# Ledger of designs, part 48: designed miniproteins, single chains, continued (5)

Each design is a single chain, and the fold is of that chain. pLDDT is the mean over its residues in the fold that is shown.

## One batch from the design tools (miniprotein)

Design m17652
Fold by ESMFold2-Fast:
Structure m17652 (fold): chain A 103 residues (1-103)
Amino acid sequence: GSPLIGDVDPAVLAKRDQAMVDAYTRTYGQKVGDLVAQALQHSREAMRALRAGDYESAVEHAKKAEELYKKASELIEDPSKAASVYTAGKLIEIGMEITAEIG
């Protein structure tokens, strides 16, 4: 395993995730914030599974995160902002599938 995957403080990631959830909740409402929070949790579980060598579980959690970001994007009336949220979910899912195939 690469030591680079351990370099980010989990507390820093948690603060960033909470700030993102808070921003989406304030801008688009509680339902969007809740979906983003769930998507971020699944993204973190995907990373944890990846570190454990459980590539199948990592891909499944990444796909769940992508689905939740898609649902959040459907609640956002601004098409540009909706597309940004959807794309974030897609990048997480694709990144995990690529990593699982290589690892």
Scores: mean pLDDT 73

Design m17653
Fold by ESMFold2-Fast:
Structure m17653 (fold): chain A 93 residues (1-93)
Amino acid sequence: KEEEAEKNAEWVKEVMLKTFREAGDEEGIKLVEESLPLLVEAFKNFKPENPYETLTSREVALVLILVAATSGLPGVKREDVVPTLKAEIEALK
């Protein structure tokens, strides 16, 4: 799971980085780069056999919010996500 988690985290990071680079969003690029440890933890602790338990984890919630904001999911705004991500990244330091 750890090797797969690292590969999945790195792949997600590269996809997000490409999206934010295309948008010219330097703040988004920085947040994605700083979020790599959170992405690794999210995938490392992901349990598809128990989705409800997994979805209540802070790491998985952060990854889902970041993906939703990047994909333009209705009802999710970047400005609502950025302060929370910054706070969680600072708390991880």
Scores: mean pLDDT 64

Design m17654
Fold by ESMFold2-Fast:
Structure m17654 (fold): chain A 88 residues (1-88)
Amino acid sequence: SETELLKEALKALKEKDEKKLEEIRKKFDKDGDGFVSKEEFIAALMKSDKDKDGVLSMEEIKEITDVDGDGKSELYELIDLMEYFSSK
């Protein structure tokens, strides 16, 4: 699922596992152009919204990131992940 891919990507980013990040990026790269746009990343994140209300709660972010429960660091990690995927 999109949620599981996001969780694995954030874990790989935190662990600096470049190989795992590249494998996950390829799964998000539906166009096969070697890049995941910010729009594609946001769309994948929104598909993880179980309430389909267009709003991600802190609880949903915690489920996606499954990191340390620090909402601030979770948001920065999501931004870093988005930039990584869109720049590669």
Scores: mean pLDDT 62

Design m17655
Fold by ESMFold2-Fast:
Structure m17655 (fold): chain A 81 residues (1-81)
Amino acid sequence: SEEAFEELKAEIDELAQQVVELAKRHPNLDIDELVERFRRAADILIEHYKKKGLLTDEQVEELRAYVDSKIAEVRKELEKL
């Protein structure tokens, strides 16, 4: 559904912000490891919504592309630190 799709995008945004805040507080953390953990968490959420029948295959592809764009955004923000 569109509602579930938008809700999941918001959850992905919250996870991305948490990664940025964590990196700011702990500068010795490996950025690549943080990004990998974020991707895994997002994948788990996407799979959960798909399993419940809330997402189409097209929406799953869009969400995965959205996660990739968020990873690029997070990396750029962390490079400024």
Scores: mean pLDDT 84

Design m17656
Fold by ESMFold2-Fast:
Structure m17656 (fold): chain A 70 residues (1-70)
Amino acid sequence: MAEEYKEIAEKAREAGNYGLAAGFYVMAASLSDQKEAAELYRLASEAFKQAGNDKQAEKYEKKAEELEAA
């Protein structure tokens, strides 16, 4: 369920494993409604930035913006 993936992502981020956190935020977003998915893609983008993956961060930031604009 989306909540389970979100909890795993939060714990991974607290542990400093930003790559793992980003992956689980993306999975949680794919199982969520448009509004929640936008927020989760934003969290994934932030986690990718902290992991040093700027291209993935930009991708999911744009995805979140598209969902917020619709």
Scores: mean pLDDT 82

Design m17657
Fold by ESMFold2-Fast:
Structure m17657 (fold): chain A 65 residues (1-65)
Amino acid sequence: SLAERAAALGLSVRELRVLQMLAAGRSFGEIGRELGISVSTVRKHVERIQAKLAGRDVPLDLLAP
């Protein structure tokens, strides 16, 4: 499940969705539109994701939709 994949990375479900869309090459504007949030909120999620994933490898299977 998304919740299990997010937990494996130390992320919230929302943060995992943002990470998956970034891995797919989506812009912050596209992510914001798809999730119904502002670009500034997307940016804050990206900053939190980067902090949580600093110095660790992310398995590609955990980024699959």
Scores: mean pLDDT 77

Design m17658
Fold by ESMFold2-Fast:
Structure m17658 (fold): chain A 88 residues (1-88)
Amino acid sequence: MADEVEKKLLEIIEKLPSEQRLKLAETTDLEEIKKFLEEALKEGLITEEEKELLLTWFEVRTTPIPNYDKDSGLEEVAKIMEERRAAE
């Protein structure tokens, strides 16, 4: 499940310009990440739903979590995606 979510998140990131992808990789500040995603939304590169998924993922990832459990963030996003897909 985490690999499916990660693949989808990577596909969304690939829609972003190379400059913005580099900034996302370097940035740990949620406010900066939100600005980058809003710019991508304005350019029509991602949808509002995709922006929300990326923001949720980065929020979970940047929350101080005990060592060695970064995969937990992907699992939470996977559950959100599954529930939203079932609602479609």
Scores: mean pLDDT 66

Design m17659
Fold by ESMFold2-Fast:
Structure m17659 (fold): chain A 92 residues (1-92)
Amino acid sequence: PSKEEVEEAIKLIEQMIDDLRQLKALGLVPDTAALERVIEELEKAKEALKAGDIEKAIEYLERAREILREAGLTRLADQIDLLIEKVKTLLP
């Protein structure tokens, strides 16, 4: 993948992290612990992409998606699924 394609994927993950932090700050998600776990996994995915480990980034995004599904935050899990598909385009 090009550096620009990786940077675009990182930007999308950063936007999702910012959106989730905003939801937490506004008290819009009652399961604060699940939200923090998701943010943690998204930060790990971002760092994996910066390191060039696309497969590891996908693994962290899949963990974030599962946490959201288990917490009943299905629409947010669907947004992560779209991020996973985008990041998968970076695989050979």
Scores: mean pLDDT 85

Design m17660
Fold by ESMFold2-Fast:
Parts: structure tokens; C-alpha cells; sequence
Structure m17660 (fold): chain A 65 residues (1-65)
């Protein structure tokens, strides 16, 4: 559900903030909130896989200089 997707987003944001700091967490939140709004407007659900793909992308950015 969309509510479960929002909870998953918040959990991943908290974990990223702990591991990589607030800037990386904010980047992920920005991508996740945008994806969530677009899916909600289209009547679709944001999947765990889509959230995990975005998380992986911001982690790669964090690991680059």
C-alpha cells in the first residue's frame, strides 16, 4: 500500500542518516518523495525494489568523492 511505501521510505531515510549522514539521507528522501508522489498521482504503488534501487544509487554517490 502507499502507506507501507511511506513507512519503508522513512525507515530507509533513518538508516541512511545513521550510516552516511544527513545530506545523503536528504538526497534519498528527495528521490523517494518524488517517486511516491508520481506513483500516487498515477494510481500505482511504489515497490520495495524501486526504493532499494534508489537507496543503492545514493549509496554509490556517497562512496564517490
Amino acid sequence: SMEEARKKLEELVEELEKEYGKDIAAMFRHFGESALRNKEAAGLELTDQELENMESAVKKIAEIE
Scores: mean pLDDT 81

Design m17661
Fold by ESMFold2-Fast:
Order: C-alpha cells, then structure tokens, then sequence
Structure m17661 (fold): chain A 67 residues (1-67)
C-alpha cells in the first residue's frame, strides 16, 4: 500500500471514529497492523505518512474551531 493509500485509509477511519467512537478500535488496529507489518527500512517512510495524517487531523480541528 502506497503512502497516499495509507493516509487515505487512515483519514477515512479517522472520520468514522470522529462520528462514532465505537470505530476507534478499528483505527487503533490499523495503526498496530502498520507497525507490525512493516520492516524497519520502511519506518522512515511512515514518518511521512504520520506527518500527513497529523496535518489532516489538524485541518479538521482548525475547520471545527474556525466556524
């Protein structure tokens, strides 16, 4: 799965969790699956994905507050 695909999937899971807290375990399971499945060489690329996901989260928070 590409960094873009990972970011999109995590964003979708994040949106679901924001609307329904029962979806939080799915987001947590996804994060654990990524950590468990990836060799150490790809962990550097995961920092880029994590930064992108944080940016998406910050954008959502800003949109909620800026209204």
Amino acid sequence: MSPEELAEKAAALGREAARDPSKLPELEAFAEEIRASLPEERKALLREIAEKLREIGDRWEAELKAR
Scores: mean pLDDT 67

Design m17662
Fold by ESMFold2-Fast:
Structure m17662 (fold): chain A 103 residues (1-103)
Amino acid sequence: NAEKDLEEVRAKLPSLTPEQQVELARIAAIAYNAVKKGYLTRLQAEGFVVSHALKVLGLPRELATKLARVASSDLAPQLIDALIEAAGEKGPEARALVDYYTS
């Protein structure tokens, strides 16, 4: 499921603004780190990412839900890397935020 969600999300990343891509990388890093450290369950992390993607970034529910499932899974690092690459000129900013929240 998460692998299919990741591929569908990757296809839609170019339709997002660089600002949305940077913020999604940050939120995915927070969610992944929280699950990895046992602070949140995968379901709680999914809820966190969906809420932020819908309410703060204004993403469509289908995309927000798929992003959240990947961000709370073992595929989160691949999603984060794809978001950093998609951000282009803002890639270094996205990576610095990811490093801060995953250290």
Scores: mean pLDDT 88

Design m17663
Fold by ESMFold2-Fast:
Structure m17663 (fold): chain A 110 residues (1-110)
Amino acid sequence: SKEEVELKIQLYLMSVGAGYLVLARMLEGKNPEVAKQLEEIAELVVEASKALSEGDYDRAKELLEQARQRALDIKAKYGDQFSPLEQRQLNTAISLLDESIKLIEELQKL
């Protein structure tokens, strides 16, 4: 069950990273600054995935909390400029990131 939870987190992080990169691509033409910030968030998610695979749950969680805060800052500052599809993609990625952090906290209690 621990290995199954770790796999579930890794699949969520893959989806989150891909989601931010897709959103960055969509925004590249109209807001290249936001696109770059989304790419940097995707890089934090990749680093968190690596930390998780190495058993460094504290580092993985810290990196995901940083990714989460940056995504929320983008939503607060630029969210009103996003299309409904772009808002849905951002919100879905944030939701999966929140769930990933909670699952890591569950792993730390085992």
Scores: mean pLDDT 88

Design m17664
Fold by ESMFold2-Fast:
Structure m17664 (fold): chain A 74 residues (1-74)
Amino acid sequence: SLEEEILAAIRAGDVRRAMFLTYEYALSLGLSETQAMLYAMDVGHALRTQGPDAAAVYAKKLFDLMKQQAQLLK
């Protein structure tokens, strides 16, 4: 799944891949390009500033928020 691929990129410390996959995941849920970019930037920032373990926890919370937001927009 895209969630598992994002978490794998985060654990590998691959900021660019984690951001790109988060962006693609947000678009796949029906979120706007602007919202997808903001979520991608949040994941990248967490990984750069807090490290892989904290960023993985944060990303899991963002996945739930993204799915909830996608449901509200439908």
Scores: mean pLDDT 88

Design m17665
Fold by ESMFold2-Fast:
Structure m17665 (fold): chain A 67 residues (1-67)
Amino acid sequence: LSVVDVTVTSESVSYDAEKGLYVATVQVRLTYADGSTQDVTVEATGPTPEEARANAEALLDTLRSTL
């Protein structure tokens, strides 16, 4: 089943003291060719907020490539 649209619904970055890393959390809505939707959470970590966001964006780009 093909994904035809990927919509970012929210983004946040927080520090996880237990891991010693920043966590970027991206909420995404996938729309499929049959009109159905699925909500997915993409999480990525990094030693800085900027790296955590960049890692989350890379995962999101990978997800978009499944279109």
Scores: mean pLDDT 79

Design m17666
Fold by ESMFold2-Fast:
Structure m17666 (fold): chain A 69 residues (1-69)
Amino acid sequence: MEEFKKKAEELAKAIRERPDLSVGEVRRMALELVHASGFHRKVGEKALKAIEAHRAGDYDKAAEYVKSI
Protein backbone atom coordinates (compact mmCIF):
# COMPACT_ATOMS: atom_id res chain seq x y z
CA MET A 1 0.00 0.00 0.00
CA GLU A 2 2.69 2.50 -1.04
CA GLU A 3 0.17 4.94 -2.57
CA PHE A 4 -1.76 5.17 0.71
CA LYS A 5 1.36 5.87 2.78
CA LYS A 6 2.69 8.35 0.21
CA LYS A 7 -0.64 10.21 0.18
CA ALA A 8 -0.66 10.38 3.99
CA GLU A 9 2.92 11.72 4.02
CA GLU A 10 2.04 14.32 1.37
CA LEU A 11 -0.96 15.52 3.40
CA ALA A 12 1.13 15.74 6.59
CA LYS A 13 3.78 17.75 4.71
CA ALA A 14 1.13 20.04 3.20
CA ILE A 15 -0.37 20.77 6.65
CA ARG A 16 3.06 21.73 8.02
CA GLU A 17 4.31 23.69 4.99
CA ARG A 18 1.02 25.31 3.90
CA PRO A 19 -0.83 26.64 6.99
CA ASP A 20 -3.04 28.56 4.52
CA LEU A 21 -4.87 25.31 3.66
CA SER A 22 -8.56 25.57 4.54
CA VAL A 23 -10.14 23.22 7.09
CA GLY A 24 -12.46 22.04 4.29
CA GLU A 25 -9.55 21.07 2.03
CA VAL A 26 -7.79 19.20 4.87
CA ARG A 27 -11.09 17.43 5.67
CA ARG A 28 -11.53 16.39 2.03
CA MET A 29 -7.98 14.99 1.84
CA ALA A 30 -8.36 13.20 5.19
CA LEU A 31 -11.64 11.61 4.07
CA GLU A 32 -9.92 10.41 0.88
CA LEU A 33 -7.44 8.55 3.12
CA VAL A 34 -10.33 6.99 5.08
CA HIS A 35 -11.95 5.85 1.81
CA ALA A 36 -8.62 4.44 0.55
CA SER A 37 -8.28 2.45 3.82
CA GLY A 38 -11.71 0.83 3.31
CA PHE A 39 -13.16 2.87 6.19
CA HIS A 40 -10.77 1.37 8.73
CA ARG A 41 -11.82 2.59 12.21
CA LYS A 42 -8.34 3.66 13.37
CA VAL A 43 -7.75 5.62 10.15
CA GLY A 44 -11.11 7.37 10.60
CA GLU A 45 -10.32 8.23 14.22
CA LYS A 46 -6.93 9.71 13.30
CA ALA A 47 -8.43 11.60 10.35
CA LEU A 48 -11.05 13.17 12.66
CA LYS A 49 -8.37 14.14 15.21
CA ALA A 50 -6.21 15.65 12.45
CA ILE A 51 -9.15 17.76 11.21
CA GLU A 52 -9.90 18.95 14.76
CA ALA A 53 -6.24 19.81 15.45
CA HIS A 54 -5.96 21.74 12.16
CA ARG A 55 -9.17 23.63 12.96
CA ALA A 56 -7.66 24.56 16.36
CA GLY A 57 -4.51 25.87 14.64
CA ASP A 58 -2.30 23.02 15.90
CA TYR A 59 -0.72 22.14 12.56
CA ASP A 60 2.08 20.05 14.09
CA LYS A 61 -0.46 17.86 15.92
CA ALA A 62 -2.65 17.60 12.81
CA ALA A 63 0.34 16.50 10.70
CA GLU A 64 1.37 14.01 13.41
CA TYR A 65 -2.07 12.36 13.32
CA VAL A 66 -1.99 12.08 9.52
CA LYS A 67 1.60 10.73 9.50
CA SER A 68 0.64 8.09 12.10
CA ILE A 69 -2.08 6.70 9.77
Scores: mean pLDDT 73

Design m17667
Fold by ESMFold2-Fast:
Structure m17667 (fold): chain A 70 residues (1-70)
Amino acid sequence: SPLEQRLAEIEQRMAEISDRIRKLHDELVKAIKENAPQEYIDKIREEIDKLGEEGNVLEREYRALQQQLR
């Protein structure tokens, strides 16, 4: 089913986003503790925010598609 294939694609991308956000949070904590340059800290935060927004869009699509399937 094209619907089931799209759900699987979204699940995979959401898992990738969650894993990357986790790693970026770990790097952010480390950067703050080590007094890294503010520009570096800001870049990590920007990447987290961007990935978070992508995740939110995918979660909305996923829920809408699941409602159609069920």
Scores: mean pLDDT 88

Design m17668
Fold by ESMFold2-Fast:
Structure m17668 (fold): chain A 92 residues (1-92)
Amino acid sequence: MLEEAKAKIRAILEEIDEKFGEELEKLEKELLEKGITDEEVIEERILELLEKGDKELAEKYRLMVEALRRAKREGMDEEQWNELLIELAKKL
């Protein structure tokens, strides 16, 4: 259910941190120093970094980012977001 979906998403994020944490920290510092604060631009740069090292993990991150953008665009409440997370977890 929802807890299982959240656990799956957390496991993917933990894998990203384990494999790319140092590279992501360097990228985040570079973007901040350049004054890049646009979340969509930051997410695109993260995707490019992940795609170079792990295409499967990059695809999972892309699906998560698209779900977040959809929730923001459609003004989803907590219940709608929870349903979207469950559907997202089925694709991950």
Scores: mean pLDDT 81

Design m17669
Fold by ESMFold2-Fast:
Structure m17669 (fold): chain A 98 residues (1-98)
Amino acid sequence: MTPELQFVILLLRLVALSTEADLVLKTGKGYDELKAMVEDFAAFLLEVYPQLTPEQQEEILARLEKLLAYFEEKSKKDPRLKPVVDLLRQTIAELRAL
């Protein structure tokens, strides 16, 4: 599988996560499902990240840091998001350690 294909799949999964997050915040339902989606995404990301180009790695990290900032801001009013914030922060730290 090419780095380009893996990168596209990661971008599509990030869009899906952002969409689910917006739905959860709007409805007040699906926090466990959102957490499971983040866990599945993190596992896939950690597997494919070393295979990406440096430019693709930088783009993914930048998008993840923006997503983390979004969840950190929302978690100030909704503590149910804290597990998602903690998981994203841990995932970014693990990627930077690779």
Scores: mean pLDDT 84

Design m17670
Fold by ESMFold2-Fast:
Structure m17670 (fold): chain A 104 residues (1-104)
Amino acid sequence: MEIEEAVRALREGRPAESEDPVAQFLVTLVAHRAHQAYLQTPKEAADRALEEGVEEAKKLYEKIKNSTPEEQARILREVLREHGYTDEEVDAILAGLGLEPPAP
């Protein structure tokens, strides 16, 4: 599964690279969240946040891979909004991932 390559890169301290842009993006989002945790919390709490983020990203990626393009866009929009992205930023990210923004 393409997300496992990105997760392995992250665990080895390398950029979260994957042939699947969605997998790369989800693991990059986990890396960003973990970095913020390491700045604000004890290492043990930050390590837990990283592991929880990896598990969530893997589950989300599996759901996305088994979904229609419209459902993939809906799932990612919900996740990005939960992470504090604006509607404009969400639309730009979805376009960058090759997903169409939802019809008006």
Scores: mean pLDDT 72

Design m17671
Fold by ESMFold2-Fast:
Structure m17671 (fold): chain A 58 residues (1-58)
Amino acid sequence: MRVTREEVVDGVEYRLFEAPSEAEADALIAQAKAEGWRVVRRGRLPDGRYLVLLEKPL
């Protein structure tokens, strides 16, 4: 997994992650939820990779 973008907007931190598989996307989401992150959006790319957009209030 890697972070493709990090931004802070209106006191909320947003992170966009690219995961090479659905299993890694699910693992990232589980870990992120344990750390107080929320899933805003999840999408699959044509090549099988997943994009996961997370948010966390600051």
Scores: mean pLDDT 76

Design m17672
Fold by ESMFold2-Fast:
Structure m17672 (fold): chain A 100 residues (1-100)
Amino acid sequence: DIEEQKREIREEMVKLAKELLGLEEEEVEELRERLEKAKTISEILEIVDEVIKKARERGVDEEKIKEFERKMTVLISTLGLLEAEESFEKALEERRRALE
């Protein structure tokens, strides 16, 4: 469930970039691959910053960029909470095994 939710969040990130920033199919696929390879929230933030920079260079409307930033912040925050929950559940299970 948590792994599926994380995958859904990454797909929502890609969808937002396509819909709000007007990414072409090649850029969408590159973004998807980069997000899948990202192991930390910091790496995801770096990817998002690069995407925003490229969007501004292409002259994407600033209101669309701001909407993308707002929605992306919510998705990244949710992903961070899921990572924390997964880490807690794993630690709890390891502790249960150590006590048996």
Scores: mean pLDDT 81

Design m17673
Fold by ESMFold2-Fast:
Structure m17673 (fold): chain A 65 residues (1-65)
Amino acid sequence: DEEKGKLMLETNRAAAEIESLADVKLGTEARRLAYEAGTYAALDFEKGQELAAKVKALAEAVRAA
């Protein structure tokens, strides 16, 4: 439960950063991926972690641009 909470907090922060720095299309996609990560974190934690990692990687790329 703590690991799931931490994953969701970090993923939502990354999605919010993308929404602030990127265009509407990319921001919407990042939020969608964050939502899927949350869904999978309850059903398949490894899949949830993979999706969360994609959102975090996208935030890093947007920050570096």
Scores: mean pLDDT 80

Design m17674
Fold by ESMFold2-Fast:
Parts: structure tokens; sequence; C-alpha cells
Structure m17674 (fold): chain A 75 residues (1-75)
């Protein structure tokens, strides 16, 4: 599940030219099979940071989710 959510985030970033809002990041995570709680948490973290800018930012978020799906609670 976490791996598919990470892949969905990267794919969404590629389709949007590497820039994702908190809402787009939340939607991509949900489409990849992340829980609603995890998707909302990552979306809020991105919103508080002013969004995710660049494909590398999206890949970083995806990598963190793959390594520890709960690790985003520490952001």
Amino acid sequence: MAEKAAEAIVKAAEENGGVLTGEQLKEAALEGGASRESAEAIGRSAKDAGGVAGLEGAKGAADALKKDPEGLKGL
C-alpha cells in the first residue's frame, strides 16, 4: 500500500510539471491507497510548508512514505 501511494504521488507530480499543492498531494496519496488519515496528514504538512515545489520534493515525500508510512507524523 505505501509503495503504491508513493508511486501515485510521483506520477501526479510528473503530470503537473513537478509542482503539487497540499490538496493534490492528498488526492494522489489516496489514489495510491494511503489511508485517509495519512493522506490528510501529508496534505496538511505540505499546506503548512506552502506546498510541494519541484519533482524532487515530491520524490522526497514519496520516499519518506515508503520507508515509514507513519514517519510523516514527525514533519
Scores: mean pLDDT 63

Design m17675
Fold by ESMFold2-Fast:
Structure m17675 (fold): chain A 72 residues (1-72)
Amino acid sequence: STAEERARMLELAPVYAAAFVAAVRANPAAASPVEREIAAVAEEILAARSDAELEEAIERLLRLQAEAYARE
């Protein structure tokens, strides 16, 4: 269900965001410009203080990934 999928996304997004930010911070010189942009949005996911902020940050991440895919 859509509500169940949303709840799962809200639960998992911070976990994946934390892993991605940690990877980029471990070797920032090796990160591409797109990876740095994704890391910035991932930090917004980690900083979110409400479900609405978290959903908006996730939507920005998905939009950025779609744009990056379209450019390649």
Scores: mean pLDDT 79

Design m17676
Fold by ESMFold2-Fast:
Structure m17676 (fold): chain A 73 residues (1-73)
Amino acid sequence: GYLKKADEYYKETEELYKESSEEEQKEIQPLVDGAKGLLDSAKKSKSEESQKKGAEAIQKLYEEAKKKIDELK
């Protein structure tokens, strides 16, 4: 379901953060925090549409975090 996808995208974002340098972590920390908030909101929601939107938003934050790290190289 969408909650599982949201959780998986958040975990990938958290792993990216843990593998990053201190400089990279500072740049992507707001995105990681945002993804956590979206995951918590999706878990609290009983709406499949809200859960789907949460998963899609977390995926976009993950992709943005990867782009920011690439820009720092």
Scores: mean pLDDT 83

Design m17677
Fold by ESMFold2-Fast:
Structure m17677 (fold): chain A 72 residues (1-72)
Amino acid sequence: EEIRRLAEELRERMRASTPEAPEDEIRTAALLVAMAREGFDLSPETQQLLLDYYQGRVSAAEVAAALEEELA
């Protein structure tokens, strides 16, 4: 609940500061920052997905979906 609220708040601020950025990139960044601020530990599977994202194997949308699943 708190992480989701912070992520939404951060997404709004990021959109205001970077209106040209793709929505999936903003959503992923907002979720990661909110989770880090609340001290949330990512599963090993989600950590692997982040590595795949850095290697260009998955989209920001897939990372955002996995982060949202971690909060479910």
Scores: mean pLDDT 78

Design m17678
Fold by ESMFold2-Fast:
Structure m17678 (fold): chain A 79 residues (1-79)
Amino acid sequence: DAARQRAKDLLDQLRQAKQVVADELAKAGRPDLAQPTQDKLDQLAQGVQDALDAGDEQRVLQVSLDALRYQAELGRQLA
């Protein structure tokens, strides 16, 4: 339950980040980077959703860790 709820929260965060990073990259004068970043966030969100739909707890954990790792890296690049 807690792990699945955390994964659902992460899914919402990934979808929100897609809009935020596109706007930030456009303001930075790098709109070309927005699409690949949004595509990667969509791919990660789909992976989390697919794992949740499959009920595969090991996969939910793995894709959630991959998404968190990507968010951390993206945060470092934008900071």
Scores: mean pLDDT 80

Design m17679
Fold by ESMFold2-Fast:
Structure m17679 (fold): chain A 85 residues (1-85)
Amino acid sequence: SEEEQRKRAQELLAELQKTKEYLEEKAKTSSNKELYQQMAEIVTEMIKLIQDYLAGKISLDEFMSRFNELLGQLNKVGQQAVEAE
């Protein structure tokens, strides 16, 4: 349902906000600051995308497509960060 999708988006938004804070903190202390900063930037874009979806600015299909693209980018950079530590 639309209500169920909206609830999932709100929960995901809260999780990503915590993830962003964690990555920003890691960027301050890690030897691979650049990779953690890049991940924080991607998560910031993901947060903006969810907010745009919740505000009715983009369709569910557009949200899903763009979110999956960002998630792929995040996973790629995250793998590089783990391997570099």
Scores: mean pLDDT 85

Design m17680
Fold by ESMFold2-Fast:
Structure m17680 (fold): chain A 100 residues (1-100)
Amino acid sequence: SELVIGEKPSKEELLQYLEREIERLELLRDHFADNPEIVALLEEAIRLAKETKEKLEAGELSEEEAWEQFKRLQQLIAQVEQLARERGLTPPAAPPAPAL
């Protein structure tokens, strides 16, 4: 969520982003635990994020390959959000909106 738009993120920035996103996805999985289709997508996203982080840390992925995996991760998250909306499900508590 703190990725700088306009420049390809550094390895360090991408690793920090993946770490935070894994934690967020695990909370989403727990929130949607009663929805097996959403859980399956979230487990796939968590697995992809963990594999990307581990391979990037090990030097087994180029920054370009890591960026492609990141885009795939964002697509899986978008599918989760779309499916939740179609089912009338509320997301977990977000930071408070500026309006009160």
Scores: mean pLDDT 75

Design m17681
Fold by ESMFold2-Fast:
Structure m17681 (fold): chain A 82 residues (1-82)
Amino acid sequence: SAEEQRKKLLLEIEILEGLYLIMRGVGKVTGEPVPLSFLDKLIKQLEEIKAQAVKLGDSEVAQKADKFIKELKAEKERLEAE
């Protein structure tokens, strides 16, 4: 069902947010930045989630994914400037 697909996409976004927070926490303890390759993998997975949400007509899930993509891209640009 559309509701089950929506819940799955939301859970996938929450898992990716959790993974990002864990990696940021590790970086804070070790003094190492979040790897660019990790950010690229998260962005790719979120782009796929966003595409699925758009196909389902779920603008709220698509917007949530897009917001997180923009945050990760901004962090990637910040790290590349260092």
Scores: mean pLDDT 87

Design m17682
Fold by ESMFold2-Fast:
Structure m17682 (fold): chain A 115 residues (1-115)
Amino acid sequence: MNITVIILAPSSMEEKLKPVIEKLRKEGIDVLLIRTDSSPLAVEIARLAASSALLKADGVVIVATEETPEEVVETVKEVAESRGIPYKLLRLAPSELEDPDLVYEKIKKAIEEIR
């Protein structure tokens, strides 16, 4: 079963998420980071990126922050739903983002819940 993790976060969160992303990738998990603040076309970029990433996915964990625009989250959900791919949405509070181990554990739990 191939689970893809899609992280929807502003560029300011990239350094905090980097250890989590690297750890998940070392375990053979496909991780895609979409920067939500880098372009006025964030929704279109998310749609294209999710469409490509989910071609081979059996499930997806969608990770969002409080700063992630709802329209970006909904676009990724719509891509998964249109393909019949089960998903879990994980929203991270700013306090949780300060703890990479907590973020990693929450993502791993979400992956297990899809399986």
Scores: mean pLDDT 82

Design m17683
Fold by ESMFold2-Fast:
Structure m17683 (fold): chain A 95 residues (1-95)
Amino acid sequence: MKEKLRELLEKMSEIVEKLAGKVEEALEEVEKLLKEEDPELYEEVERLMKEYGIESPIGRLSVIGVVLAKRLGLISEEEAEELLKKIAEKEKELK
């Protein structure tokens, strides 16, 4: 299970690096990858974005990162909640 999530994270990192400065294009490729490789994770991301009111492309990429880190066991559920709140606050600052 963790190996699959790490492979997904590596693929996402490659997409983000390749499309540096093109956040919206990077997001589209990442979402496509998630829908094909882990639709359950994609549904969790959509749910959290609605719950925290995150709508920006950069905010969405950040939520994806938090969900992956939590599922990989790199952060606790409490740490994930704190990060999601910080992402929501950053979204307000970018307006």
Scores: mean pLDDT 73

Design m17684
Fold by ESMFold2-Fast:
Structure m17684 (fold): chain A 97 residues (1-97)
Amino acid sequence: MEPPSEEELRLAAEYLLSLKNLPNAGPVNEFAYRLGERIRELLEKGYSPEEIFEILAPETIEETEKISGKSLSEEEAKGAVEAMVTVAAERYREKHK
């Protein structure tokens, strides 16, 4: 998978942040909007997409283990964050088209 662009990170953050307004937010939804807040914060601080994924990968390992009990490798965690960003950006575009 090609790494998400800065534009895709911005769109993903907006979509993920919208999830906090859902009335039946579970642990996965809580994690998703927290991820959105973190992506927005890092983008506002001027971090590159590569730096953002390097920062978020260890955070994703910890949260995934809490939610699913599954241990992720660093490579799997980076891939999971990239996939989540790509899907979130696509859902944002679909919802706002």
Scores: mean pLDDT 74

Design m17685
Fold by ESMFold2-Fast:
Structure m17685 (fold): chain A 71 residues (1-71)
Amino acid sequence: SKEEKEKKRKLASEGAGEALRLIGDGVQYYIEGRRAEKEGDLEKAKKLYELGEKKEEEGRRKLKELIEKVE
């Protein structure tokens, strides 16, 4: 029904927003890691890059789950 399609669109929109926020967090960690690297703090840069990768992976995983569950 039209109501079911609207509910699915709302859930997909909310889930996509959450996934995009996680990807955004990953990008922010990557930017901070690059700054730390330029300042010569390679240990801090490595930790920030690892955090960024984990957040990006989490966001991409949530997007995949949305595609599989809604479609």
Scores: mean pLDDT 82

